# Designed miniproteins, single chains: the designs that were tried, part 35

Each design is a single chain, and the fold is of that chain. pLDDT is the mean over its residues in the fold that is shown.

## One batch from the design tools (miniprotein)

Design m1192
Fold by ESMFold2-Fast:
Structure m1192 (fold): chain A 60 residues (1-60)
Amino acid sequence: DAERNARAAEEAARRGDAAAASAAYHGTWVQSKSPEGREGALAGAAGDAAAAGEGARKAA
């Protein structure tokens, strides 16, 4: 369920931490647009915001 996890984390990051997600996402996305790298970069940026409490609450 990496795909589902990545999507949920991305949405949480955009809604919670748009600034941080946009900066890291924009640069890393261009470099790691592949499924594996894209997922890692997405999880890194989105995980930071999701772990802050947005992702956990949203998944309720």
Scores: mean pLDDT 53

Design m1193
Fold by ESMFold2-Fast:
Structure m1193 (fold): chain A 58 residues (1-58)
Amino acid sequence: GSGLSGAGLGAALAGAGAAYRAGHDPETMAQVGADSAYRAEGADRATARAAVLQAMGA
């Protein structure tokens, strides 16, 4: 489910986008995004990962 704030989602998408530009796999993108959201607002990694995957259309 959602639980990420707009700022946390922004951090997650920025991290995932950076990983994408670096040529990383979707798994790595989701992990980097989740870590970014966790560092930004302490979001649960699973929730942040799910939000990144939803934003990628998954």
Scores: mean pLDDT 78

Design m1194
Fold by ESMFold2-Fast:
Structure m1194 (fold): chain A 64 residues (1-64)
Amino acid sequence: MKAEELAQEAKKLVDSGVTPAEAGRIAGRKAKELGLTPQEVIDALRKAGLSSAGIVGAALALSE
């Protein structure tokens, strides 16, 4: 899975009622499993229009 696909999944989670922070956390955990860099993931999520709360959630999951 590429970072752009992961970002699209995070947006779908938000559209389905998941909070942006939780959607970001889920995306960050998945990115870590896939060996994606934090920079790639954060850039893709930002381009997909994920909120600042979602970006923070992803960064937290990636930094652990």
Scores: mean pLDDT 81

Design m1195
Fold by ESMFold2-Fast:
Structure m1195 (fold): chain A 90 residues (1-90)
Amino acid sequence: MDILEALKEFMENPTSDEARLKLGEALYQAGDYKAAALYFESAPNSARGHVLAAEAYYKLGEKEKAIEWANKAKSLGDTVRANEIIEKIK
């Protein structure tokens, strides 16, 4: 678990999409899916961030939001992982 390192990188580079994604992933691994989803949403050009947001919403039981973010990931080119999430929801 590297949440302190991820938080440090975010504080040093608060405008970095990569730092936001790392903090989101650390929160996701810690089980804070709601906070993780918010950080993944803040990286709008990242297909990986969109897939991770969909996974976080799926863990929260918010199936409709999970499908929305998975479809956004498909539009950015990550069709395989996005389809896997959609199939799990159905």
Scores: mean pLDDT 78

Design m1196
Fold by ESMFold2-Fast:
Structure m1196 (fold): chain A 67 residues (1-67)
Amino acid sequence: MLGYRLVARTTVMGARNLALAKQDTEALEEVRKLEREIEELLKNGEMTSDVSLEVSKRLGEIVDRIT
């Protein structure tokens, strides 16, 4: 799907900024870990639609915890 890689990266950036604004150090580290995982998946060409959905779900759980 066109743009799914950009969407995944943008969503992670949003979650990181939210965790930083909330001063939630644990959530910030979890988001940074996911950001590194996404970069590795993109670098290796492993970011599929299914993987993108799973990453979005994991980010949503982190955001829900800090909101």
Scores: mean pLDDT 71

Design m1197
Fold by ESMFold2-Fast:
Structure m1197 (fold): chain A 109 residues (1-109)
Amino acid sequence: ELEEEVRELLENTDDPIKKMLARIVLQLLDIAKRMPLDEETRKEVEEHLRKAIESLKEGNYEEAIDHLDRALNILERKAQELGDLDTLFDIGALHVALAVLRVILEKEK
């Protein structure tokens, strides 16, 4: 469902920042899908990812990054609880990607 919306976004944009944020959403959806999340935690992550997609569609990249960061923090806590080092490494890489995108957005002001 959300994956299809994000793939459509990727196909229909030439904006490199929008493309990169959309790819980060896809990676987060994949991480959430492979983790043994309880129903409440899954819904919370999906809510933040849905809000990130909405912000991306509106061109509000700063708000999209904020929602992605919230989803990452939830998944990070669960990965730490599970001792899932591979997922923690993936999450760390995504935190770096979001930090770089924030710097790029600030520089383009």
Scores: mean pLDDT 86

Design m1198
Fold by ESMFold2-Fast:
Structure m1198 (fold): chain A 85 residues (1-85)
Amino acid sequence: HMKKFEFEAETEEEAKNLIDLLYQSIIEAIDLSGKEVKITVENLDTGEKIEFTVKSKEDALQAYNKIKEFIEKNKGKKVKITVEY
């Protein structure tokens, strides 16, 4: 069964720091396991969410950039980041 990790951030700075850390972990997981990683980022106030399935380092970079855009769009909002692999 896939492992699932959830992180909550209350500030834009906290959310960006979390995604930077998670990006490093995702790249390492792809390099070591070759497994797909699913990432979900949700605005807890509105329920708006984005989801990515990451299979390569290129996918990870694309997801990272889109997640940062989502965090910036949701400044001052609480966000939940879920990682499954």
Scores: mean pLDDT 76

Design m1199
Fold by ESMFold2-Fast:
Structure m1199 (fold): chain A 76 residues (1-76)
Amino acid sequence: MEELVEELRKRADEYWAQAEKSTDPKERLELASQAAQLDRIAEAVEKGRPKEVLDAIAKTASPEVQAEIDRAKAAL
């Protein structure tokens, strides 16, 4: 579980870094949104309440974030 949390946080950091480097305001907002959702998934896994939080995030998740939710559920 610790390895999964670290992987999710690392991916969130990568999206935050891409958002910061983006010159397109729309792309920046989309990347920041994806990063924030990955951080929420990581927090849910870390606190041991993953299913309820993952299901809530999945309702608004992008396809990329949905793939990470599916991976997190498979690892639990």
Scores: mean pLDDT 74

Design m1200
Fold by ESMFold2-Fast:
Structure m1200 (fold): chain A 61 residues (1-61)
Amino acid sequence: MKTLAEVKAYAEEQLKTLSPEQAAAFQKVFDDLVAQYEAGKITADQLFSSVQAFYAYIKKE
């Protein structure tokens, strides 16, 4: 997962496994991370790592 498109595909698959409340929280964080990536503040690898870490955190609930 090296491109924004691959990270987006990963996020869509993860959203299918979450409750509506978890999905809303995940979507909000994902949108913020994508905005940071588009602003050049983070790399695609950092975006992917952050998405994976947050998914693991939220799924633990």
Scores: mean pLDDT 80

Design m1201
Fold by ESMFold2-Fast:
Formats: C-alpha cells, structure tokens, sequence
Structure m1201 (fold): chain A 85 residues (1-85)
C-alpha cells in the first residue's frame, strides 16, 4: 500500500511539473517540484530495498528513472518552444 501511494504521488508531481511549465510558471517553482520528486523517489527506493526482491527493485527503479527522464524532456521541449517565441 505505501509503495502504491508513493508511486501515485510521483505521478502527480510529474503531471504538476509539466502543467507548471505549460502555464509559464517560474523555473524556481519547477525546480522545487523536481526536488520534491527526488525526495519521494529516494523514500520509495529506500522502502523497496527493505521489502522487495532485488529484481523487482531494479525493474521499478528503471521505470521511475524512465518516467523522470520523459517528464524532464517534455518540460525542456516546452521551455525551448517558449524561449524561441
């Protein structure tokens, strides 16, 4: 249950980061949400290391890192388009 709650919070933060970028929000706010996401990912990884088999930990870690990279790439594209206008 706690694992699912952390995943849901990370997904919500990713959505908020993208939405804030689309709305032209300040980079300082985007960075604050990214720090919050980093803290949640760290907590989830720590929890998983104690309760999950290594294979499942590695699989979920890879998925979380892929979601983070995808979100950050989308934000970078939005900011680049805004800067070019």
Amino acid sequence: SGIDEYIAQIEQLNAQIVQLARDGGPESQIQALRQQRLDLIGKLKDLLSKVAPKEKLDELTAKLEAMEKETDAEVAAILAEQAAA
Scores: mean pLDDT 83

Design m1202
Fold by ESMFold2-Fast:
Structure m1202 (fold): chain A 66 residues (1-66)
Amino acid sequence: VEEGEIVTVDTREAVVEVARRSRGVIVHDRDGVGLAAGPVTDPEALRAILEASDAEGPFTLFVFPA
């Protein structure tokens, strides 16, 4: 069983900041849609995914601690 935190944030920038301080995040948009096939470890790759998908908050993050 992997330990993680569940965090809700309203902005794409807040998603990237959480990812930057973690080992990785699983991100779901406001409709519960997963934005990648698994945890994203690169905050700038995550920013690009958020922009490309035009993802809207609030976002639900499963955070893998650093």
Scores: mean pLDDT 76

Design m1203
Fold by ESMFold2-Fast:
Structure m1203 (fold): chain A 117 residues (1-117)
Amino acid sequence: TARALAAAGRAARVAAESGDPEAARAIAERVGGLTVTEVRTEERDGVILGSVRSADLGVTLQAAIGPLPEEELRALVEERGGVPVTLVELLSDEGAARAIAESDPALRAAIERVRAA
């Protein structure tokens, strides 16, 4: 669900900011209702990465924090096979989600599947 995706994104950000996997897991499980399989915090080249994976989501959500432009942080997340939390945060804005869905049919289908679940 959209609520589950937003909670997983918030949990990934908490993992990156605090390095506390228990706090991140609690957000994903209690707020999102997710069955969390992994919470991870990693540092690479001055960038801190927080990741959340669940049995309910086909993707790993990842937040990246560091002294790089947003486009480069997003590319680093995508390189690792994760979905950037900034994209999930953008999709929680109904107007922004609609504009993106109109320009990307695959993303529109993904949003509709999340809303139907």
Scores: mean pLDDT 71

Design m1204
Fold by ESMFold2-Fast:
Structure m1204 (fold): chain A 66 residues (1-66)
Amino acid sequence: MEAIEQLLEDSKLAGKKVKGKDGREGTVFITHPADANRSKLLAVVLTDESGPNMFRTYELEDLTVL
């Protein structure tokens, strides 16, 4: 699959409720490449916490869609 098609599929996670490997639950806010080669994608998850834990970044493999 072309990198752009993979990014578009992974962007479908935006708005989905997920659980991180650390047990944190939240809603995917945005996905973006971890590096210039797009070898892996990161998801920014909006949690119910305030301050530094309001947004948490996870690799997609560390997320479970609820």
Scores: mean pLDDT 68

Design m1205
Fold by ESMFold2-Fast:
Structure m1205 (fold): chain A 82 residues (1-82)
Amino acid sequence: MEEIEKLSPEEQVELIRKALEEGNDELALEIAKVLLKKLSEFSEEQQKKVFEAVDDIVRNGKDARVKIEALELAVEAHNELK
């Protein structure tokens, strides 16, 4: 996880996509949690990309628990940005 945290937000978003393609929903969710925790530190463009990646987990994830948790985290993050 420390190696992933050293990557740019754009690179972390790409890792979420790859994790989902490999069926590793849990890894995709963990990367999304790291990005959402730092969301307020990102530019508006980077924040949009993070939300798009979380939506990808919700729509294309195979694990129902991971999909629900991703949706809940996205809703909380949207509320905190206001």
Scores: mean pLDDT 80

Design m1206
Fold by ESMFold2-Fast:
Parts: sequence; C-alpha cells; structure tokens
Structure m1206 (fold): chain A 63 residues (1-63)
Amino acid sequence: MSSSIRSRILRIMDDIRRRTSDAVRNRDIQTVIDNVNRFSDIVGMSQQTRNDAIRNIQRYFDR
C-alpha cells in the first residue's frame, strides 16, 4: 500500500473513532451505525462483516 493511502485511511479511522466515541457518550445508536456504514464503504468491507459489526454495536448498547 502506498504511504499516501495509509495516511488517509488512518485519518478517516481517527475521525470515525472520535465520532463513534461521541455518539456512544450521547447514546445515539443510529449515529454509531452510520459511522460503521461509512467506514465499511471506505475500506470495502463485505456486507456480512458490516452487519456483524452493527449487531455487536446493538448488543453493546443493550448492556
């Protein structure tokens, strides 16, 4: 992977992490799900991996 692509991915991951942290703090499940969908689109995740991540997030908020 080129260093340029790596740096961009890391910045996007950091942005998503911050937004997800804020959404978790505010108990906004939909924003967390939206962030997972955005990340999945950027990194080219499979639909199965995306759906599994969303289910895990929903489980986390049920704690």
Scores: mean pLDDT 71

Design m1207
Fold by ESMFold2-Fast:
Structure m1207 (fold): chain A 90 residues (1-90)
Amino acid sequence: MEKEELIKQLEEAIKAGDWEKAIEYAEKIAELEEDERLRQLGLATVVLARYKLGLLTREEFEAFLERLVEEGFLSEEQRERILKQIEAAE
């Protein structure tokens, strides 16, 4: 299926550190996704990739994750894990 192929391409782009391609595939997946929670999680991938490319500040990235927690799409524990993973990769 088209969506499954995009997900596979997104995973490979993330694994390769190709954040520009990760944005492209994640945006296409979000457009095809009708589930609001999964769509917001897809957008979180886009925002992470934009941060990795230097297109967003850390403050803007953290504010986006805080919004996802506030709306119930992400737990506070998941937000903290994401931030720690980013810090460990820098």
Scores: mean pLDDT 73

Design m1208
Fold by ESMFold2-Fast:
Structure m1208 (fold): chain A 75 residues (1-75)
Amino acid sequence: DVREKAIKLAREAADTEDVEEFRALLEKLYEIHKKNPDLKGIGASVAGVALRHLEDPEKLAVATEMTKKLLELDK
């Protein structure tokens, strides 16, 4: 189930301390959305994990860039 995979990736991204792992997890979420454009909630999931990392400017920058890419896919 693609939705279950996306939820698992979002949880892992919310819980990770490592910026490289965070980036890789968000890139996997982006790929899921790109392949499944009708799947709702991926952008909200990325925004939600960004809020979990308000104190980490590098993770916030990664989440911001991934959100922009997701919005571009929806145009």
Scores: mean pLDDT 76

Design m1209
Fold by ESMFold2-Fast:
Structure m1209 (fold): chain A 56 residues (1-56)
Amino acid sequence: SVEPKGDLFLTDPVARGLIEWEARNWDGRPDAAERIGRAAGEKAAAYFEELVARYA
């Protein structure tokens, strides 16, 4: 994607690390992806869901 909206967060190693930490420490709450999507955009929420599936 050439559009920076939603991608810039994932190119920041600190922001990615925070999403990875949330996925690794996910407590099973179904609203976690929705909260991340509201704060950082749909691509961040999708990345979180991918990581949760990977760590399950």
Scores: mean pLDDT 66

Design m1210
Fold by ESMFold2-Fast:
Structure m1210 (fold): chain A 90 residues (1-90)
Amino acid sequence: TAEELAAQLAEALRALTLAQAAEAGIPVEALEVTAEVRGDEVIITSTVTLPEEVAKAEFGPDAKSSTFTTTLTYPASDLPALIEATRAAL
């Protein structure tokens, strides 16, 4: 089902994000990836929380927000190809 494929994409994106962060030496405090099916589209929301020290190092000593949210919309028909591409990037 599209919901099962959306869940697989969210899991693959979570794994890829953590792998990329580990390669870059960036500590991740929390990572939430959710997938919602809406008709013929899938909405992926990714929320990354970095430790405050990392946020301050990247954005300056006055940085207070360590949480970043990205929303991406994909056609549900593209899910199998997106899952394969994401896993191949691991």
Scores: mean pLDDT 77

Design m1211
Fold by ESMFold2-Fast:
Structure m1211 (fold): chain A 100 residues (1-100)
Amino acid sequence: MKDTKIAEAKKRLEEAQRKLKEGIENSQKRVEDITKRLEEMKKQAERLSKIDPEKAAEAYKKGVEEVSKEMQKVNDEYRKLLGEASREILEAQKEIEKLK
């Protein structure tokens, strides 16, 4: 009967929703960690600028470039997760509707 298939589709829907929630939370945590590291690099550059302004500026520029690349990677991973989870949710919902 349809009951087993409905239960399986509902389980897949719950799984996809949980995966999306975990992915959002992980992305937020990574953004917070990146922001914290950027603040630390800024403080270190300010301290170094009193000794060697040119070296401080170069170090900060390299740090900002690295953080920018890491932020882009986090954004790309988030977009991919959002797309995959949305597809899984829609497919599971369609299966549930079909089995009614």
Scores: mean pLDDT 82

Design m1212
Fold by ESMFold2-Fast:
Structure m1212 (fold): chain A 95 residues (1-95)
Amino acid sequence: RKERVERVLKALAVAYKEGLDPEVIGWAIWGLTDNEAAGEALRLVSNPEELKKRADELKITPEERQELLDEVHRTAAGAKALWDRAIDAAIERNK
């Protein structure tokens, strides 16, 4: 749905404006389960000028900003944990 995509793009703009670690942003995008939102997120991140413009035009409350930052961090942490577990399992399964 358009609202889900827009929320994801807004969260990325907040993360960029706050200077979040690119690795955290990368894990948050990888953790997206919505293919449309993930595609739009990758498109936005691949266009630094558009991302900067969206961040500069961002008008949100401090509460919404914190909620979006918390969501980015939670998604990134969850994705990283799943990846680390999968890598450990793959190493154990290899000859």
Scores: mean pLDDT 76

Design m1213
Fold by ESMFold2-Fast:
Structure m1213 (fold): chain A 94 residues (1-94)
Amino acid sequence: MEEAEKLANEAIDYFKKKQTEAQKMADRARELGLPRAAEAFTQVANLAKGAIETAKASKNLPVEKVKKIIDELQKEVDRAFETARRVYEEALAA
């Protein structure tokens, strides 16, 4: 119980940081006139927001289930963030 809640809380903090970072990157991309990168980072921020909500809802689940949910959510958010970063870097290099 407490272990599952701790994992969920740590994941929530992680996703909050990713949401904030993605939003800042989206704002920066818009300022630089990079609409594709701005859109990509906005999608990452939305995924992180959804992940926070899912992690909050998972606190009362068995620890094994929480670990699986968090692992899948982290992989999805991290992959989307990395993709958005590549779009941003390629746009800056062009």
Scores: mean pLDDT 87

Design m1214
Fold by ESMFold2-Fast:
Structure m1214 (fold): chain A 64 residues (1-64)
Amino acid sequence: SPELDRIGELLRQAGVPEDVIDHILRTLESLSDPETRRQVLLGQATHEKLPPEVQQELLSIVEE
């Protein structure tokens, strides 16, 4: 998925480990509801302590 590829690349650029990225992307791919995907992605970004700017960019990818 182009969306998941973009999310994965942004997480990688933010320094998230590859095993964590793989887990996040598999979780998102298993979810059919866009709002649930957005909430899970935000929760993971918060858990990984990503800067607010990176969290906003991740959410923008899901909302496009």
Scores: mean pLDDT 80

Design m1215
Fold by ESMFold2-Fast:
Structure m1215 (fold): chain A 60 residues (1-60)
Amino acid sequence: GAVEEAAELLVEKTGLSKNEALAVARSCKGLPIPIATHIVMEVTGLSKEEALEVAELCSK
């Protein structure tokens, strides 16, 4: 599902464990894209562009 896809992308971009990536993806589920993007940036240190890709997957 969308959460699992977002978690896989997070692992690829950040090197977080699958469990940590799933926790981030779940935290962003159902949030507006700008808010999800901000959370991903704060938690992972990803650029706005990379965080936006993750946030878009979480919002599906």
Scores: mean pLDDT 82

Design m1216
Fold by ESMFold2-Fast:
Structure m1216 (fold): chain A 68 residues (1-68)
Amino acid sequence: AAPSPLRNELVRALVEFLRALGEGAPREVQLALARKAIDLAEAARAAGETLSPVEEEYVRSLRAYVEQ
């Protein structure tokens, strides 16, 4: 099935985070994008949606990045 709008937003947020990281954006911008992706992933889980293994791996990495 096609990804939900919420999962689509999550993928877009992950892409934007990676772009910001690759382009050397300020840490504050990187943290804001990481938190947005984490919030979207938590919302998707709360809605009972299953994330792909790749999505779960990225979200786990973002949580470590934001918390450490």
Scores: mean pLDDT 79

Design m1217
Fold by ESMFold2-Fast:
Formats: C-alpha cells, sequence, structure tokens
Structure m1217 (fold): chain A 80 residues (1-80)
C-alpha cells in the first residue's frame, strides 16, 4: 500500500508539472487514502481533490497541488 501510494504521489507531481492541477489534486487524494490504509476511500478522496482544485484560482491550484504531491512523496519515501 505505501509503495502504491508513493507511485500515485509521484504521478500527481508529474501531473502538476504538466499543468494539470485537477488531476494532480485527485491523485494526491487517492495516494493519501492508500497511505492511511483506506483503499475503499480512494475514489472519494480523488473526487474531493478534484473539487478542491476547481475551487481555487488555476495558478494557486497548480502551486498547491505540486507542493502537496512533493510533500507526500517525500514523507512516503522516508517511511519506505
Amino acid sequence: MLEEALRLAREALAAAEAGDAVRAFGLVGEALALALGMPEKAEEAHAEGEATAASLPPEEALAAARAAAERLAAELEARL
């Protein structure tokens, strides 16, 4: 689960680097659900992440998504 969560966090960072804040936030939510041991919540967390990105100005959403993905990836790498 943590290894899969790290993979998703890295995909979220790649999505943010490509300029896709909505996808990046969705993937961060999914990765966080897996990291917390709640794979059944992954779909809900993805949708909540996308909604969060949509509620922010695009530039702020992109910066926030990148920061969240980077932080989560670093935290998961330290735990593996």
Scores: mean pLDDT 83

Design m1218
Fold by ESMFold2-Fast:
Structure m1218 (fold): chain A 107 residues (1-107)
Amino acid sequence: SAQLEQIRALLDQLLAETDPARQAALVAQIKGLIDSITDAQELLQAADLIFDVYERHRASLSPAQQRALLELYLYAAKQAMKYGEGELAIKAIGRVLRAIGLLLDLE
């Protein structure tokens, strides 16, 4: 989807960004794109995309970038839970729990 392509491009920008104010602006833009998606399957794809970026780059990410990506992952998973039913809701819940566990490990 166009939204998933835009999220990918903004995630690439977030990985390269060192300024905290610009990082916050990129996070807000990604959240805005997630908010525009109302399909649970597409929201799960957005969550998985964010998590893939986190896992691939984790060793090179600042603590602030790790937290930002995990918070975006949680945000997308929560939106998927809001719009998902049955099996999609269960998949979304699993991602929410994973995100919370990883965020707690950063404390």
Scores: mean pLDDT 90

Design m1219
Fold by ESMFold2-Fast:
Structure m1219 (fold): chain A 94 residues (1-94)
Amino acid sequence: MLKLTVELHASPEGRVTARATMTGRKEDLPLQIVLSASGVGVLAQSSPDTGAEVVFRSPEVFAPGQTVTHLAYPGPELGVGIGPAATATLRLPP
């Protein structure tokens, strides 16, 4: 059974780090996971060398109270790869 998890963490200055991790049997794991954001597009993708994990650190500072949403899915495109997709949302403090 495959499980995809997305975690979002905000720094004190308002930068967001996203981590997407796929867990399951090694034979079932995709070679590529894609991390994307609504209105932005693809932020990061894993390679065969990085396996079932991708991390993106935002270069920008988000506004107080802003909501950030990221989607992770097996590559290369949403609905094309085999496996689950996951969404995570974080609201920065006001």
Scores: mean pLDDT 73

Design m1220
Fold by ESMFold2-Fast:
Formats: structure tokens, C-alpha cells, sequence
Structure m1220 (fold): chain A 64 residues (1-64)
């Protein structure tokens, strides 16, 4: 159903929010510039994925 798809996207967004918090904490705790650069890239990719899911969520909600 449409609601099941909406709920699934919301759950995935929540999981990415948790991942983002963990990555940001790891970034702040890191003393290695190379490791910080890798984490920063993963933060960027996580944010991009969240933005795509937010767009998908809006499209699904417009079908209600």
C-alpha cells in the first residue's frame, strides 16, 4: 500500500539520521586528517541520501 511505502521511507530516514549523528561524533573525536576526510565524505553521502529520501517521501505524500 501507499502507506506502507511511506512508513518504509520514514524508517530509512530515521536510520540515516542515527548514522549521521554517529558519523558526526566520530568526526569530532578523530585526530587523523585522513580519517576525518573519509568521515566527511560519508557524512556528505549520507546527507545526499537523506535528501533523496525526503524528495521521495514528498512525492508519495502528494499521492494521498
Amino acid sequence: SLQEKIDAVKKEIDELRKKLRELMAEYRASTDPEKQAEIAKEISETVKKMNELDKELLALERQL
Scores: mean pLDDT 88

Design m1221
Fold by ESMFold2-Fast:
Structure m1221 (fold): chain A 87 residues (1-87)
Amino acid sequence: VEVTPERRAELAALAAEKAAALAKAKSELEKLAIQALYTAKAAASLIPDEEKREKVLELGKKLAEALLNEDFEEAEKIAREAEELIA
């Protein structure tokens, strides 16, 4: 499936936002949380199903919060759920 020009622009915008957020990050955990959040946003942008997209975004946000709280067991659980959802 070819990525449409509009989808490429959306992904490019997300990449720019991610780069700006990473530049402002003060810690390695903040960088990991930002990467998790923007990976979820990029994946969600490729999903045409609104319900599935919303769940991916919610999981990405929860994963970022778990990483910031150093709750790596919760982060692993959320990451696994996200992988199953987008597989």
Scores: mean pLDDT 76

Design m1222
Fold by ESMFold2-Fast:
Structure m1222 (fold): chain A 74 residues (1-74)
Amino acid sequence: MLDGEEAVERLREMVERDPELRGNERILRILEEAKPYLVENKVRLSESAIEFIFSFLPDVRSVEHLKVIVDAVA
């Protein structure tokens, strides 16, 4: 399982590897802004939880939206 910092880094790498999401500054900003929340709350995510979160990233519009998705799978 990945901790909050590792999870954000994994999601960032997945975004950078995806042709449709690569260079999406909004998604990358949301991931960076959410990192303190995941770290402070000691969130631990499985590989399947990371994949689930990634599937919603194209539709994520805010840090609060990402937090709801993370809380659903944490």
Scores: mean pLDDT 84

Design m1223
Fold by ESMFold2-Fast:
Order: sequence, then C-alpha cells, then structure tokens
Structure m1223 (fold): chain A 65 residues (1-65)
Amino acid sequence: MSEEKKEEIRKEIEKIAKERGIELSEEELEFAVNFALLLVEEGGLSIKEAAETALNILLSLKKSS
C-alpha cells in the first residue's frame, strides 16, 4: 500500500538527514517523502535512491533563493 511505502521512505529520508546533520521541518519532510514516492512509483527508483534524490532536490531548491 502507498502508506506503507511512504513510511519506509520517511524512515530512509530521516536516516539520511540525521547522518548528514540536516534538520527538516514537517513540511520539508512531507515534500521529500511525496517526491520520493513519485520517483519510486513513476520512476522505478529504489526507496534508497528515491530518498537520496528527493532530499538532494529539496536542499538544492532551498539554496536557489
């Protein structure tokens, strides 16, 4: 189910963020989770690849003021 995949993606994103010392708001986390879910479902990426890609895109968007 999509909810179970979202939970796995959320855990992976939180793990990567913690390892990199990144603090995420709930809005940022939800954005990254939903984007990663699209990458898994539509792009065929693994949960790890999708989580890393979504987090990196989120951080890039925050830097391009």
Scores: mean pLDDT 79

Design m1224
Fold by ESMFold2-Fast:
Structure m1224 (fold): chain A 73 residues (1-73)
Amino acid sequence: SAEETLRELAAFGEEHEGTIPEEDRALLERWVAYYLAHPEDLEGTDVAVLREEFATHPVEALGAALAARRLLE
């Protein structure tokens, strides 16, 4: 599910804390929290694409994907 994939992405960020810049990890954490709270704004295809990108180019894909996301307070 999309929720399970978001949880996996959060766990990936925690597991690779030493490899992923702190600001990218914090943005990933906020991004996951936002979409878990606002599932109406989540497109399932976005989550699936991010998962595939992380599998092939984890650090580069994370930076690019997070830079493209807008979070509302």
Scores: mean pLDDT 56

Design m1225
Fold by ESMFold2-Fast:
Structure m1225 (fold): chain A 83 residues (1-83)
Amino acid sequence: SAAERARIRAFAQRALDELVEILRKAQELNASDDVARELIAIAQELLAVMREILRETDPERIKELQARAEELLAKMREIIEKL
């Protein structure tokens, strides 16, 4: 439905906003090249997951992709918290 697609887009936008904030904090904290490389790799995977969510129509697969996006964001947050 249109409402379900709007909800999914809102989720993707929130995930993107959080990703941008995490990367901004990494720059402010002068993350090492190794940490920056790890964060970029996770960010690339997260963007791929978000693109897949926007193309997916199966509710169960969307739930799995949303869980994966949250897992990736949590991993990035843990990396930032150790800086």
Scores: mean pLDDT 86

Design m1226
Fold by ESMFold2-Fast:
Structure m1226 (fold): chain A 93 residues (1-93)
Amino acid sequence: EGLEKAFKYLEEGRKAMEKGDFETAIENYEKALKYLDETYEKYGPVAIGKGFYVLLKRQIELEIARAKRKLEGKPPFPESGEYIEVDPSIFED
């Protein structure tokens, strides 16, 4: 039930992004995070595995950041040189 609500709001956020409604996308992504966190806190790995929870949470946080950048008229990711810290290990695989 709680996980179903998280996915519902995640899907609504993605639909809002496709329409260019970035404010509505952010609102729905934040609701998705709230229900995801609530479900994991109450039911833990019985409802969702820790790895799945961490990956999904990170994905939603990245989608919020992307929507915020679009709302500001910026590219969805920082330009080369805007990153203060780059993990060089990402270039080793």
Scores: mean pLDDT 71

